# Designed miniproteins, single chains, continued (3): the designs that were tried, part 4

Each design is a single chain, and the fold is of that chain. pLDDT is the mean over its residues in the fold that is shown.

## One batch from the design tools (miniprotein)

Design m8106
Fold by ESMFold2-Fast:
Structure m8106 (fold): chain A 89 residues (1-89)
Amino acid sequence: SPVEVAVTGLLMAAVYFAVKQNLPQEEIKKLLEEFVESVKELLPDQESVIAEIEELVEQIKKEEDQKERIELIDKMNKLVLEGIKKKEE
């Protein structure tokens, strides 16, 4: 649904902003957890994509370097966009 795509996109933007602004780790983790839940709602039948996103989320949670975190977020965003494209085909 367009609403589910928009919600997932807004959560992705919120995660990116939180990391860029060096918000507390607890805030970043909550946003990442909400994002994963949104992805599961958006792409319920794409188990491999969900598993890869969950792995990237765990890497982001453990990463201390902001630049590396942003690169992981970019990979996560690419996977979501590829999943959406596959769902629309």
Scores: mean pLDDT 84

Design m8107
Fold by ESMFold2-Fast:
Structure m8107 (fold): chain A 65 residues (1-65)
Amino acid sequence: KKVSLDVAFDLALIAAEIEGGRVRYRGGGVLRVSFRASPELAERMRDTLEGLAADLGLRVEGVLE
């Protein structure tokens, strides 16, 4: 369902911080996610954010640190 972009961004940021990552909105419908965790945690965070982004029509790009 459609939701405010600001609210979605805040939720994505909170989720990424809980799982040891960071997320930034870069405009153009793209969220960039940086991971500072194990590969397993990075995959879980990516899956969570991809689900949220898909509902909003956004794309997620992941970077493992």
Scores: mean pLDDT 60

Design m8108
Fold by ESMFold2-Fast:
Structure m8108 (fold): chain A 85 residues (1-85)
Amino acid sequence: MLSEEEKEAIAEKLVKGLKDEDPNVRRDSAFEVTVLVATEPEIFQGHKELVEALKNATKDEDPAVREQAKMAIDLLKEADPETVK
């Protein structure tokens, strides 16, 4: 189980990654977010900035980032719809 401090560190890393200037970093970050939705969906309840960064990634210039982010947000909506309002 991840500690609250570990969850905060992961959320901060992913927020930065989803906003990175390098599309490869944004793609990798969107994929990591998808894995987190499947394994640790609770992280998104306490980290609204991560949810907002993910929502913004669904509108990214890179189609692969958009597709991955949309997949992650759809899975998160199924797990906890209140978190993605």
Scores: mean pLDDT 81

Design m8109
Fold by ESMFold2-Fast:
Structure m8109 (fold): chain A 79 residues (1-79)
Amino acid sequence: SYSDIADILGVSVDTVRRMVRFMQNRGMSSGTIYDILRNLGRISIQGGDVNSYMRSITISLLNNDISSFNNIFNQMQSI
């Protein structure tokens, strides 16, 4: 649930909901959105800086910078 994701990420449920809606509005598939949330959760559990990754993803999507987005996503998956 969004509550479980919010607890793991250390953010509010509204933050998770807004992030999901933002990604959906940018044409991202449900599968990709869930993969991003799963990777953020894993990073959080390992003590990583989730807020830095969330900010970087948001900036790349706002700029339609697919190359930067893919680089960030690949980096997250390697953690």
Scores: mean pLDDT 80

Design m8110
Fold by ESMFold2-Fast:
Structure m8110 (fold): chain A 62 residues (1-62)
Amino acid sequence: PLPSSEERQRAFFEVVKAINKALEQGKITQEEADKYIQQAAELARRGDVQGLEKLAKEAKEK
């Protein structure tokens, strides 16, 4: 079964939070942030919660 809409939305917001934190800390550029958000939106559209979780983890490790 596909992940719930709530699960997808939560995973997407975790990516957004991680990206905003990395931007605030100067670890990534605005261009990089925009690319991450575009990737997150595509993953959310596909229902790829695991991909979103991986992307959030990558952003946090910057």
Scores: mean pLDDT 79

Design m8111
Fold by ESMFold2-Fast:
Structure m8111 (fold): chain A 62 residues (1-62)
Amino acid sequence: EELKKRYEQLERRRKAAEGALKDMGVPDEVRQAAVDGLNTEAERARKEYLEEIKKKLEEILS
């Protein structure tokens, strides 16, 4: 649950930040660097969430 919420929050922040930076007219180079940073964190949260699910599946299947 917590990892799922974290992943969803990071995805929302990424999309909101990308839109806001575009609306502000931030240079493409700077905008991409900021989005890439958020993407890295979102991918990390996704992996943690999937690992949690795998552990629960192994426990149930045992």
Scores: mean pLDDT 71

Design m8112
Fold by ESMFold2-Fast:
Structure m8112 (fold): chain A 100 residues (1-100)
Amino acid sequence: SDIRKKLFDEQQRLLDEVWERIRKEEPDFSVLYMDYVSFSLNLLYNYRYAEATGDKDLLEDVIKIVQHNKDRVEKGIELLKKYRPDLQDDVDILQEMIKK
């Protein structure tokens, strides 16, 4: 669907932008990107997709993954705040998922 394509393209653009920022500033940027940033943004993508489509099962699964991986998501939030402070809306959604 157009919504799915739009959300996927947006997520891919965000991943690419964060990758380019991290790689310039950190010698071990690949680990920070893969383990925290990519993980957190993939959860955010699935959350937004579930919200847009009304997929309650996917929404519950995403929240469960976040709840079992709070430390990884919190580290992802720290990295997004440091390298992409313009992504405050994305950070706010991730923080809300942690609180559920």
Scores: mean pLDDT 79

Design m8113
Fold by ESMFold2-Fast:
Structure m8113 (fold): chain A 96 residues (1-96)
Amino acid sequence: DVEALVARAEARRGPEAEELYEHYLARYPDASEEQRRMALILSVELAEVGKEYGLSLEELRALLDGLADGSADAKGLEAAEKLEKRLEEKKRKEEE
């Protein structure tokens, strides 16, 4: 339920997620309402992953741009999930 995901993202919108979302809005001023909702969800998810795995805000901005660029809501969310799995694998390799 996209509306529930948006509501959760709004509630969990921290300073890092806010900076990522503002970056997206500045970069894509003509973004549709659907694209903006997806960007908000992705910004919150990327900010949480970035805190957990030590990614810089600059890296997170680049990832957000890539994930939000031309993707439908379902594909954008799937890309975010795959990114989380990739970062988890990287963390495991760093622990070895």
Scores: mean pLDDT 69

Design m8114
Fold by ESMFold2-Fast:
Structure m8114 (fold): chain A 87 residues (1-87)
Amino acid sequence: EELLKEVREGAKKIAETVANVLRLADKYKDKYPEKAQKLVDLAREAGKSYNKALELAKVDPEQARKYFEEAEKKSTEAIKLANEIEK
């Protein structure tokens, strides 16, 4: 159940990231449309991967871990891009 706990803790971070990147995407969509779209895409991919990891955690832990790692990676990329836009 360690993996499920990790995924749940990560979900809070993705929720915060999604809220922040959607705000930034709206704010900067006219100045940086491509970067704004990438923020939205990364946030959506991270959320999808977290959801998939939660669903698979008890059925296929190995696959769940891969999705969890993907979600963390996408979340980190979104944060880095957000920082570049704000700089």
Scores: mean pLDDT 76

Design m8115
Fold by ESMFold2-Fast:
Structure m8115 (fold): chain A 74 residues (1-74)
Amino acid sequence: SEWEKVYKRLEELVKAGKSREEIIAELQKFIDETKNETLKRVLKTLLRMLEEGRITPEDVLAAVKQFLEWEKLN
């Protein structure tokens, strides 16, 4: 699933201690490449919140994980 690919990639970057700017750049790549409108909207919201300093990279991972779990149930 696209949610699983996004989660795994972001988890790798966070675990590697990549900067907030690098996480933002990776989120933007997924937003630009995806045709999934739900994924695109969620990632755009998370990217904005991360840029505004309202959430951490760890919060982004937690949010993506919740949507991944929701996809598996539906």
Scores: mean pLDDT 85

Design m8116
Fold by ESMFold2-Fast:
Structure m8116 (fold): chain A 67 residues (1-67)
Amino acid sequence: MTEEQLEKLKEVLEAVRPYIFEVLEKGTYKHAMAVLAEAYGLAVEKAETESVEEIVERVRKFGEELL
C-alpha cells in the first residue's frame, strides 16, 4: 500500500464510520462488514482518482443496494 493510499483510506474510514455504525444498529453484522470491505477496497483503488466525498457516496450506494 502506498502512503497516498493509506492516507486516503484513513480519511474514507473516518468519513464512513458513522454510516457503518448506523448499518450495525439497523442491519446485520455481515451487512456492516460488507460495507466496510467496500470502503476499504474503493479507498485503495480510487486513492489517486476520486475524492473522499466521491468514495463515500459510492460506499453509501453499495450499502443501500444491500438493504
Scores: mean pLDDT 79

Design m8117
Fold by ESMFold2-Fast:
Order: sequence, then structure tokens, then C-alpha cells
Structure m8117 (fold): chain A 87 residues (1-87)
Amino acid sequence: SALEEIKALLEEILSLVPEEAREEARKLIDRLIEAFENNDLETFIKELSRLSELINKYADEETLERAEGLLARIHTLASEHHDALKA
């Protein structure tokens, strides 16, 4: 399911986050999952942007590149799922 794929991608992102930022990242991930389950795409995109900002603050260039790819995939999956619900 889209939810299962998004959860897996978010856990992969969490593994890339430095230990000092991991608790904040976990809270953002929990909010992302809640927004997705509530079909709240607006809140999902806002929280995804916050996660991206957190990664940019703490990540090196290599980690940032990998995380950006995962974030883009998560955004696409959430948008496609939302569009399918409205169609």
C-alpha cells in the first residue's frame, strides 16, 4: 500500500538523520503518518518541508542528496494517493 511504502521511506530517512536530530525527526515522521492517514495533503506537505529543513541543517552533502531523493518519492506517492481519492 502507499502508506506502507511511505512508512518504509520515512524509516530510511530516519536512519540517515544524525542522532542529535533523531527525536525531532521521529516527531515529524509521526505527524506525517497521521496527516497521510487523515488524507490531509496540505499538512503532509508542510510537515515534509519541515523534515527537509531539519535534514538540510544537520546533513552532509552525500546524506542530503540521498535524503532529497527519498523526500521527492514520498511527496510523489502522497500526491498520487490524494489525487486517486479525488478522482
Scores: mean pLDDT 84

Design m8118
Fold by ESMFold2-Fast:
Formats: structure tokens, sequence, C-alpha cells
Structure m8118 (fold): chain A 100 residues (1-100)
């Protein structure tokens, strides 16, 4: 895969991950601390991969921050988590449009 194709795949994985988290949050599902820790690690790893493939670091950092805040909120307030995940998904969509 070219770096551009690899970046598109990484962004697609981030989008799918956040969409699943959003759906669970909308259903009122609360994450355990152990689940939240694993998901945060995965989000950080994906963000680093996106930046290494040439994505704008400032845009990726904003997405990462919103996603991590959403995961943390998922432990106590699924409604707040859903709001944060929706914002993260909007930012990924904007980033993906600029890459394509």
Amino acid sequence: LSPEEELDVVLAIMEITLAVLLNDAKRGIKLTPEEAERIIKSIKDLAEQAKSLGADPEEVDRIEKLAIEGVKASMTDPKKAAELFEKALDEIARLAERVR
C-alpha cells in the first residue's frame, strides 16, 4: 500500500472504532476502567500511525483528545460520551476529505 492508502485505512479504522463507541454510548452502555484503558491505548496507537503517515498533527491531536475524553466520559455519562464521539467523528470526516 502507498502511504496515502495506508493513511486512508488507518482513518477508516478510527472512524469504525468511534462509530461503535458512539452506538454503545447511545444505548447507555458504560465502559469499565479496564475497557477504557485498552480503548484509549488503541486510539493513541491509531493517532500516532496517522501522524506517521502524514496526517496533520494538529487535526489528529484534536480527534485523539475528543475520542479519549469520550472514552473517559463513557465510564460515568454515556450521553456526554456520545456527544464527544460525534464531534470526533465529524473531525475525522473533515480530515479524510482533505486526504482524499
Scores: mean pLDDT 88

Design m8119
Fold by ESMFold2-Fast:
Structure m8119 (fold): chain A 98 residues (1-98)
Amino acid sequence: SSILKELEEIKKKLEELKKNAKDPEIQKLIDELISIVEQIRNSSKSDIPSLLSELNRLKDELDKLLIVYTGAGDDENVKLVKELIKIVDQLEKIIKSY
C-alpha cells in the first residue's frame, strides 16, 4: 500500500526530528505523533473521527508551543515545531483519503 509507505516515511522523519529535540515537551509530542502514525496504519473508517480529534489536539498543543518559542526567540524550536505542524497536516490528508 502506498499509504503504508508514506506512513513509514513520516515515522522515520519523526524519529529523526526527535534526535534534534532537546525540549521534553516536544519529545512527548513527537512520541504521541509516532503513536498516531501506528494507529493510522491499523485503522478502519470507523476510527477516523477519533484520529482526527487526536490530531487536532496535537495541532493545538503545537500552535501553543510555536507562540511560546517565537516569543522567546528560540529559532531552532520554532523550526522544529513548524515541521511537526506540517506532519500533522500530512497525516490529516492521509486520514481524509480513507
Scores: mean pLDDT 86

Design m8120
Fold by ESMFold2-Fast:
Structure m8120 (fold): chain A 75 residues (1-75)
Amino acid sequence: ATVTLDVTVDVTESSNRVVVDHPKLKGIEGKVTVTTESGDKGIAGPATAGQPLTVSFERLWPTGPVKLTVTVELP
């Protein structure tokens, strides 16, 4: 099964890391794929129950909203 979430994260300080704290991710373990509307691909480990997801990008994000598509592939 696959769960797809479209989330907007407000970046408060310029960083190549984005923290996605979403209730639907806190109970899910699986392979995580993260992309942006511009086609940037984030590097994330499997979603761990009870923990926010940290995603690293090859680019530096300025402050402001970043739109992410998070896909979790459940075993």
Scores: mean pLDDT 72

Design m8121
Fold by ESMFold2-Fast:
Structure m8121 (fold): chain A 96 residues (1-96)
Amino acid sequence: MAREAIERAAELVRKLTEKALKENKDDPEKGAELSAQAGEDAIITVGTLVFGLPLEKALAIADKARPAVYEAGLKGDPEKVAEIVREALEEMARLA
């Protein structure tokens, strides 16, 4: 159950990152920021609504992951973005 939710969220963020980077080729910082926002939103949503973590804990883990997602987005690496989101959600699943 938890693994399916994690993989679904990671794959969604990977696809959203690809879209954000393709639509913002001339503005890579904007593409990376949109990717980071998508990753943060996915981590918070799954952590709170699927795993039942308190909002404050989900926010803390998402905030910790956000810089790494932004950097991976800047490098044009949607697979690395998905990996970071997966690892954050795996941490949340352990705390649930």
Scores: mean pLDDT 88

Design m8122
Fold by ESMFold2-Fast:
Structure m8122 (fold): chain A 64 residues (1-64)
Amino acid sequence: SMPVVDARGLSPEQAVQAVLDKLQQQKSTLQSQISQNPNDSTSRSQLQQTQQGIQTAQDALRSL
């Protein structure tokens, strides 16, 4: 198989950090969507799930 330039083995810390970074970006996007449509129940639910994911990822980083 051909190596992909961006395909590399991630350490557990790097993997969790990458997840945390993506969740923080998702949180910002969801907050913007809610600001544009305050009655968007779907975005509000996704924001709550994203915030829980951020806390879990932060706890995982602290444990590593």
Scores: mean pLDDT 76

Design m8123
Fold by ESMFold2-Fast:
Structure m8123 (fold): chain A 64 residues (1-64)
Amino acid sequence: SKEDIKKYLLENMTLDQLETALALDNRTVLGAIRHEVSLVIPEARELSDEEMREILREVKEELE
């Protein structure tokens, strides 16, 4: 679920990694993160880039 994906990211990503992933030109980094998450939470494979960005923004907001 989206909540499980958020939990995983909160536990496994630094603020710097989140900021890098959310940069407009970092589609490759975004794809790599989605792939890594999908190995643990298969539903992540089906997320669009925009859906993944939304989750990453929410995680970043929760960290600070």
Scores: mean pLDDT 79

Design m8124
Fold by ESMFold2-Fast:
Structure m8124 (fold): chain A 66 residues (1-66)
Amino acid sequence: LAGVNEIVDKLKKGDKVRLEIAEDMTEEQRKGAITLVKSKGAEIVEEKVVPADQLPNGGVRVEVVE
């Protein structure tokens, strides 16, 4: 989660983000990730579910979209 936390900490109000979530993630974990991103004032413009194997060492990837 280190990479995800670092990206989330850099999020600013009004940032647009793409959120990728592992397919085998629980609803609670998914909700937590969405809440964390939104708590920084960022807007989720794309949410994609991916196989867990596609995500490194965590069930979530957050990427700022310009």
Scores: mean pLDDT 70

Design m8125
Fold by ESMFold2-Fast:
Structure m8125 (fold): chain A 84 residues (1-84)
Amino acid sequence: SESILKKAQEKLKKAQELLEKVSDPEVKALLQEVIDLLREIIEDPSLSPVSETGLLLRVIGLLLDARRLAKDNPELKRQIEELL
């Protein structure tokens, strides 16, 4: 849907900006997966609204994992929380 696409586009921009600033390779890998899933939502016109929602839920799961990895880095944790 249009609202899901807008959310995906906003999250993609923020995730790309964060990826440039992060040095932790494990967090970088999770952010790259987030970016790849968000691109799938934006670029695949055949996705149903249910499939788009499912991909967004996977993005949330990856961001929760990234937030756990960032537990000892308050600034990074905050930036990841802005993506949720």
Scores: mean pLDDT 84

Design m8126
Fold by ESMFold2-Fast:
Structure m8126 (fold): chain A 94 residues (1-94)
Amino acid sequence: MHMFLTPEDVYKRSKEVLAKDPNDGYAQHQLGIALYQLGKYEEAVEYSLKAAELYRDTNPYLAARSLGTASAAYLRLGKYELSEELGEEAVKLM
């Protein structure tokens, strides 16, 4: 089953949620993924790391997923050591 929801749709939805609640970790997580898919890698790192911090103690699995997005974005930016560090941190939370 293919999905027709675009990264732009996720971006808009997540921005609307965050305008009402800046600390909505799920919206920050979804925004990070959408930014990554849109090629906005520096901004994808920022929001994915914010989501990971919000979820670290409450939902370690989702924190790990957010760290994974930040790691992938660092890889796209050529920051290999930072990508490896975040990937290792994500594995420790699983």
Scores: mean pLDDT 83

Design m8127
Fold by ESMFold2-Fast:
Structure m8127 (fold): chain A 80 residues (1-80)
Amino acid sequence: MLSKEEVVLEMAELGALLVSYETWKVFNIQPSPAQRARLAARVRALIARLEANIDNLSPDLKAQVEAEIARARELLEELE
């Protein structure tokens, strides 16, 4: 199980990936299929690690993690 500190760091990494994707959209950058697949794989891996650890988090932190996962799932739908 990840520590609470490690969960926060994983959330930060997920947030950075979301910002990268938003940057592509804002600047009308057309990522290659390989770039999209790589981003999707990293996002899915982070979601899986966070979901595996949410049951042991405080209610406030759990709510924050669930909100980030929801945003990440929206990103995955856009990458399809």
Scores: mean pLDDT 80

Design m8128
Fold by ESMFold2-Fast:
Structure m8128 (fold): chain A 78 residues (1-78)
Amino acid sequence: MGRVVSSSGREVGPGVYEAVGIGEGETDQEALDGAMIGASQAAGRLTRDTSVRVVSSESWSENGKGVAKLVLERAPPA
């Protein structure tokens, strides 16, 4: 399984959040898995008490390093 190198999240606009994970592993797949775990952890911290939807998802890996980026938008309250 890949290693999470970093996990960061921030609000980039009103009700719009960006979660980024960076991963590392012996294979590109392991690095990508680590990156997705990091991005998911950041998204979880941003959204624990807020209804959000994923607007976009982008991920890539190269030479045992991976990056995953999620953009989340606040959903209207039910």
Scores: mean pLDDT 78

Design m8129
Fold by ESMFold2-Fast:
Structure m8129 (fold): chain A 85 residues (1-85)
Amino acid sequence: MKMRFTVEGVFGGVRARFTLEGEQGGTPKVEVEFLEPASEEQKEAARAAAERSGRNLVRYLPASVDGKVLTGDEATRLGVRSLLA
């Protein structure tokens, strides 16, 4: 089953949108869109967090999140705490 979902929030002080796409057990695709200007440090931190969390998200999240846009709080409640740290 292929899952795609988006999480929007403030990461490292910058508003960003992370779109995660993948199949359960497969390699996730991670797209990061910065909705505000960000420093290189903030961009690197956000991308690293999204890539790390993407692997867990395609493995553990239910298919019911497919096609949804989640807030940062919703993503945290679904077990993607590492994306927000």
Scores: mean pLDDT 62

Design m8130
Fold by ESMFold2-Fast:
Structure m8130 (fold): chain A 90 residues (1-90)
Amino acid sequence: SASFEALLAAVRDEVERARPKLSPEEQAQLDEALGRFEDALRRIAEAIKQGDHEAMRASLGEAARALNEMFEVLRKAGIKPSTLVFTFDS
C-alpha cells in the first residue's frame, strides 16, 4: 500500500508538471489514463489481500497499459517522462 501510494504520487506529480505544456485534449487523455492506473493499483492491492492470482495478473496488465498510454501522450507532446517514475523500491 505505501509503495503503491508513493508510485501513484510520483505519477501524479509527473502529470501535474506536464499539464501546462499540454493541450486540453492531451490533458483529458492523460487524466483518463491516470484514472485507470489508479483503479488498477487499487485492484492489485485488493487481489493481493484475497490471494487472487488471476485478478492480480489482470490488474497488473491494466496498470501497465494505463502507464504506457500516459507515457505515449507525454512523448507525442514532446515531453520525456522522468526516470524517477520507473524507479520505486529497492
Scores: mean pLDDT 78

Design m8131
Fold by ESMFold2-Fast:
Structure m8131 (fold): chain A 61 residues (1-61)
Amino acid sequence: MEHPELRPPEEFEDKEKYEELRKKLIDIAVQKLAAAVRRDQATVDKLEAEEKKVFEELAKL
């Protein structure tokens, strides 16, 4: 049973989540470029893992 205070799953919420995920992808891309320039492979690998998770969340929308 849904609680009265829970937000219903609406198209508006999906749009907000989609925009948030897109912004995260841009931020990750910028950080990956900076890390690559510094030859920080550990940070690049971490950011690639985060990027993959964002793509998976975006695909679920």
Scores: mean pLDDT 73

Design m8132
Fold by ESMFold2-Fast:
Structure m8132 (fold): chain A 102 residues (1-102)
Amino acid sequence: GPSLEEFLSLETDDEIIDYLTKHFPIPRDLIASALELSKKYSLARIRDIKEGLFYGAQLLSEGRFSVDPATFRSAWIDPVEILLELYRGTPISLIEALLKAR
C-alpha cells in the first residue's frame, strides 16, 4: 500500500506526481495541478504540501470530501482544499482567483 515515509523521500515533482497517481485512483492532471498551485500560492513548506496532498489523495480514494479535524493539520489546508476543488471540477481560474484574494 502507499507509504507516507516513502512518499516524503521523493524529491522531484515528477516522482511526487508518479507516486500519487500509482497508489491513488486520481487523474494525473489533477495531482499535477494541485502540486503546481500549492507550490505557487501556499506559504506552507514543501514537506507540509506533500503531506497534505497525500492526505487529500487518501480522502478521495475513500470517497471522502471532508477532513477529520482530529487528524487534520492546518499546514495541510491549501494542498487538501486545492486537490478537493480540482476533483469536484472547479475551474483552475476560480481556484487561482480565490488563492490570490487571500
Scores: mean pLDDT 85

Design m8133
Fold by ESMFold2-Fast:
Structure m8133 (fold): chain A 70 residues (1-70)
Amino acid sequence: MAGVQAAAARLHAFAEDVLANPGQTQVLELYDSDVASLSDEQVEAAIQAARDAGASAGSTVEVKRVKTAP
């Protein structure tokens, strides 16, 4: 449950950062540990939403899944 909240918080913070910094290349790292409880379909939907938000803000969004948190 904490992992789902952490993933949601990171996605929300990323979307705000993209909107605050238009025209930048933004890389969203989705940690496997954060999204382990989500289905691949849910993760893919979140990735698509992030890319759509970036496109709307005039930013380039690159999204990747990371096995280990930094």
Scores: mean pLDDT 69

Design m8134
Fold by ESMFold2-Fast:
Structure m8134 (fold): chain A 79 residues (1-79)
Amino acid sequence: GAEVIARGAAAWSPDGTVTLEQAAETLAGMSGAPLEKAREVVKRAGADEDGRVTPEQFARAAELMARGEAGIPGTLELD
């Protein structure tokens, strides 16, 4: 339906910013990671304020997640 098309277009919309949720869903789908992990990565890349993500921030989050195969599982505190 129109919702699926709108979500797909919004997640890849280079013209405007996307929401944290849309960026996280796109990143999760691309990387195969759980949505919660993708959301944390996007927040770490710079979506800590209002939840708006620019295409540049999204690209950085994607690179960070790809490189984080060796160190991105999210900052886990030592007990």
Scores: mean pLDDT 62

Design m8135
Fold by ESMFold2-Fast:
Structure m8135 (fold): chain A 81 residues (1-81)
Amino acid sequence: APRVPSDAEILAALTRLLPEETARRVLAIAREVVAENPDASEAELQRLTLERLRAAGITDPVALLAAQLATRSLHAVRQDA
């Protein structure tokens, strides 16, 4: 089994909290932010992800919390690469 969470595993966790469409959008935005900001800290990535979600009209507190978890997981995967 992979040591780091896969996209499928992150998506599966998010779909427990959010509708699948919202979960997919949250994961896509978090992934884009992490990819665009290779030198950013976890805290900066979380801030940028929340700003992009709000700009996209995603303001549900559960979606914002799920985005923080997804961003942390993606940042950890990047550090292991």
Scores: mean pLDDT 76

Design m8136
Fold by ESMFold2-Fast:
Structure m8136 (fold): chain A 80 residues (1-80)
Amino acid sequence: SMIEELLKLFKEAKEAIISGSDEEAEEAFERVIEKLKEMGFEDLAEKLEKELAKTKSKKERLEVLNKTFEELVEKAPEIL
């Protein structure tokens, strides 16, 4: 399902932030954003883009990613 693909992209983005290069993290974020837009979560995707642009550390990027994931689960707890 598209939600399972999105969850995998969130996991890959988290791993890229923690252990990857800045370029790998940026690419992983773009994949999450694109998938959110594809699934109709355009407002959430735009919010993620804006919040990520403000981040200056791995901790802040993880916090933004986790917050976006929490908002996704709140909006779509039953999607599968």
Scores: mean pLDDT 81

Design m8137
Fold by ESMFold2-Fast:
Structure m8137 (fold): chain A 68 residues (1-68)
Amino acid sequence: SLEEVRKLAEEKTEEILSTIDDPRVATLTRSLVDLELEDFERNNETDLEKVEKTIELAKELALQLHAG
């Protein structure tokens, strides 16, 4: 359900953000997650594994964007 997606996304986002020391990378990660979650809500995405993977990848992308 969308409610389960929102709860999982909130929990996973906070978990991932707690592993980030640089506040700029944390801000980028949050922004990237927010964009992906808006797309998931628009498309009624309920795949919890896809949501988790997207949040993990957002951190990796934020680190790459900050570095280069």
Scores: mean pLDDT 80

Design m8138
Fold by ESMFold2-Fast:
Structure m8138 (fold): chain A 74 residues (1-74)
Amino acid sequence: SRSEALLEALRLLSEVAKLIRELSKLDPQKAAEFEKRLQEVWELLRQGRYEEAIERARELKKEVEKALKELKEK
């Protein structure tokens, strides 16, 4: 359902935003790059493209988590 897709997208966006905030404490420039990509996901939501927003948000979450892991392991 579109309502379920919207809720999933919003949950993922919230999670990604929190991860980017943590990343900004370690690498502000890399966090800014991810923030631009997060804005692209918000644009997809504004266009009603919820399934694409979910896919982009999931990939973005994985990339931010990987960046955080790599920085914390140094």
Scores: mean pLDDT 86

Design m8139
Fold by ESMFold2-Fast:
Structure m8139 (fold): chain A 94 residues (1-94)
Amino acid sequence: MEEKIRELAFELAKKTLEKLKEGKSIEEVAKEAEKEIEERAKELPEEYQEKFRELAKAVVTAVIDVYLGASEEEALSRVPKEFREEVRETLEKL
């Protein structure tokens, strides 16, 4: 389950970055990501859905922050400590 959650979060990170590079507004990208997070969460057992939503939102926010010029360290400082490792790994793979 851990691997599937990380895979889904990474795919959301990639899609978020692609949309930003295509010139979509930050607000539009964030809303589209929120919708996709909810759709993907439903594919997971209920016990993992909330954890996935929290991780995915943190990842998407960090990608947007870095795209807007924040350092990786600054973006990670805004992520809850329990997700910082996974978010850092995701950003490093982009």
Scores: mean pLDDT 83

Design m8140
Fold by ESMFold2-Fast:
Structure m8140 (fold): chain A 64 residues (1-64)
Amino acid sequence: SFREKVKLLVDLYARQGLITPEEAERLKAVIDDPSATDEQVLAELERVLGERGKQIYLTAKNMS
């Protein structure tokens, strides 16, 4: 699913040391929240990762 793809990219960034494990777990909690909109997921990704957060969102959206 789209949200599973976003989580995979977040985990990849955490493994590369680009975000902390705590930040990755917080992001995944928002992604796994069924009441959170895709807009709210994008906003949280941008808050933590800036432009890279937007790139993650768009990459996941374009993955078939």
Scores: mean pLDDT 81

Design m8141
Fold by ESMFold2-Fast:
Structure m8141 (fold): chain A 56 residues (1-56)
Amino acid sequence: VPEFDESLIGKKVTFLLEDGTVSNPFEVKSKEDYEKAIKEAIDHFGSKPVKVIPIE
């Protein structure tokens, strides 16, 4: 699971999951929002995030 990085705050990102699925993009507003998004991705897809992809 990719660790939270403070540089991600205010950026729009997506997750690449271990099964190759790409999650819906979301804006990282806080560490809690980031951790919640990871949890939701696992719950929805049954697969854990392995990479964070910033979207410009």
Scores: mean pLDDT 79

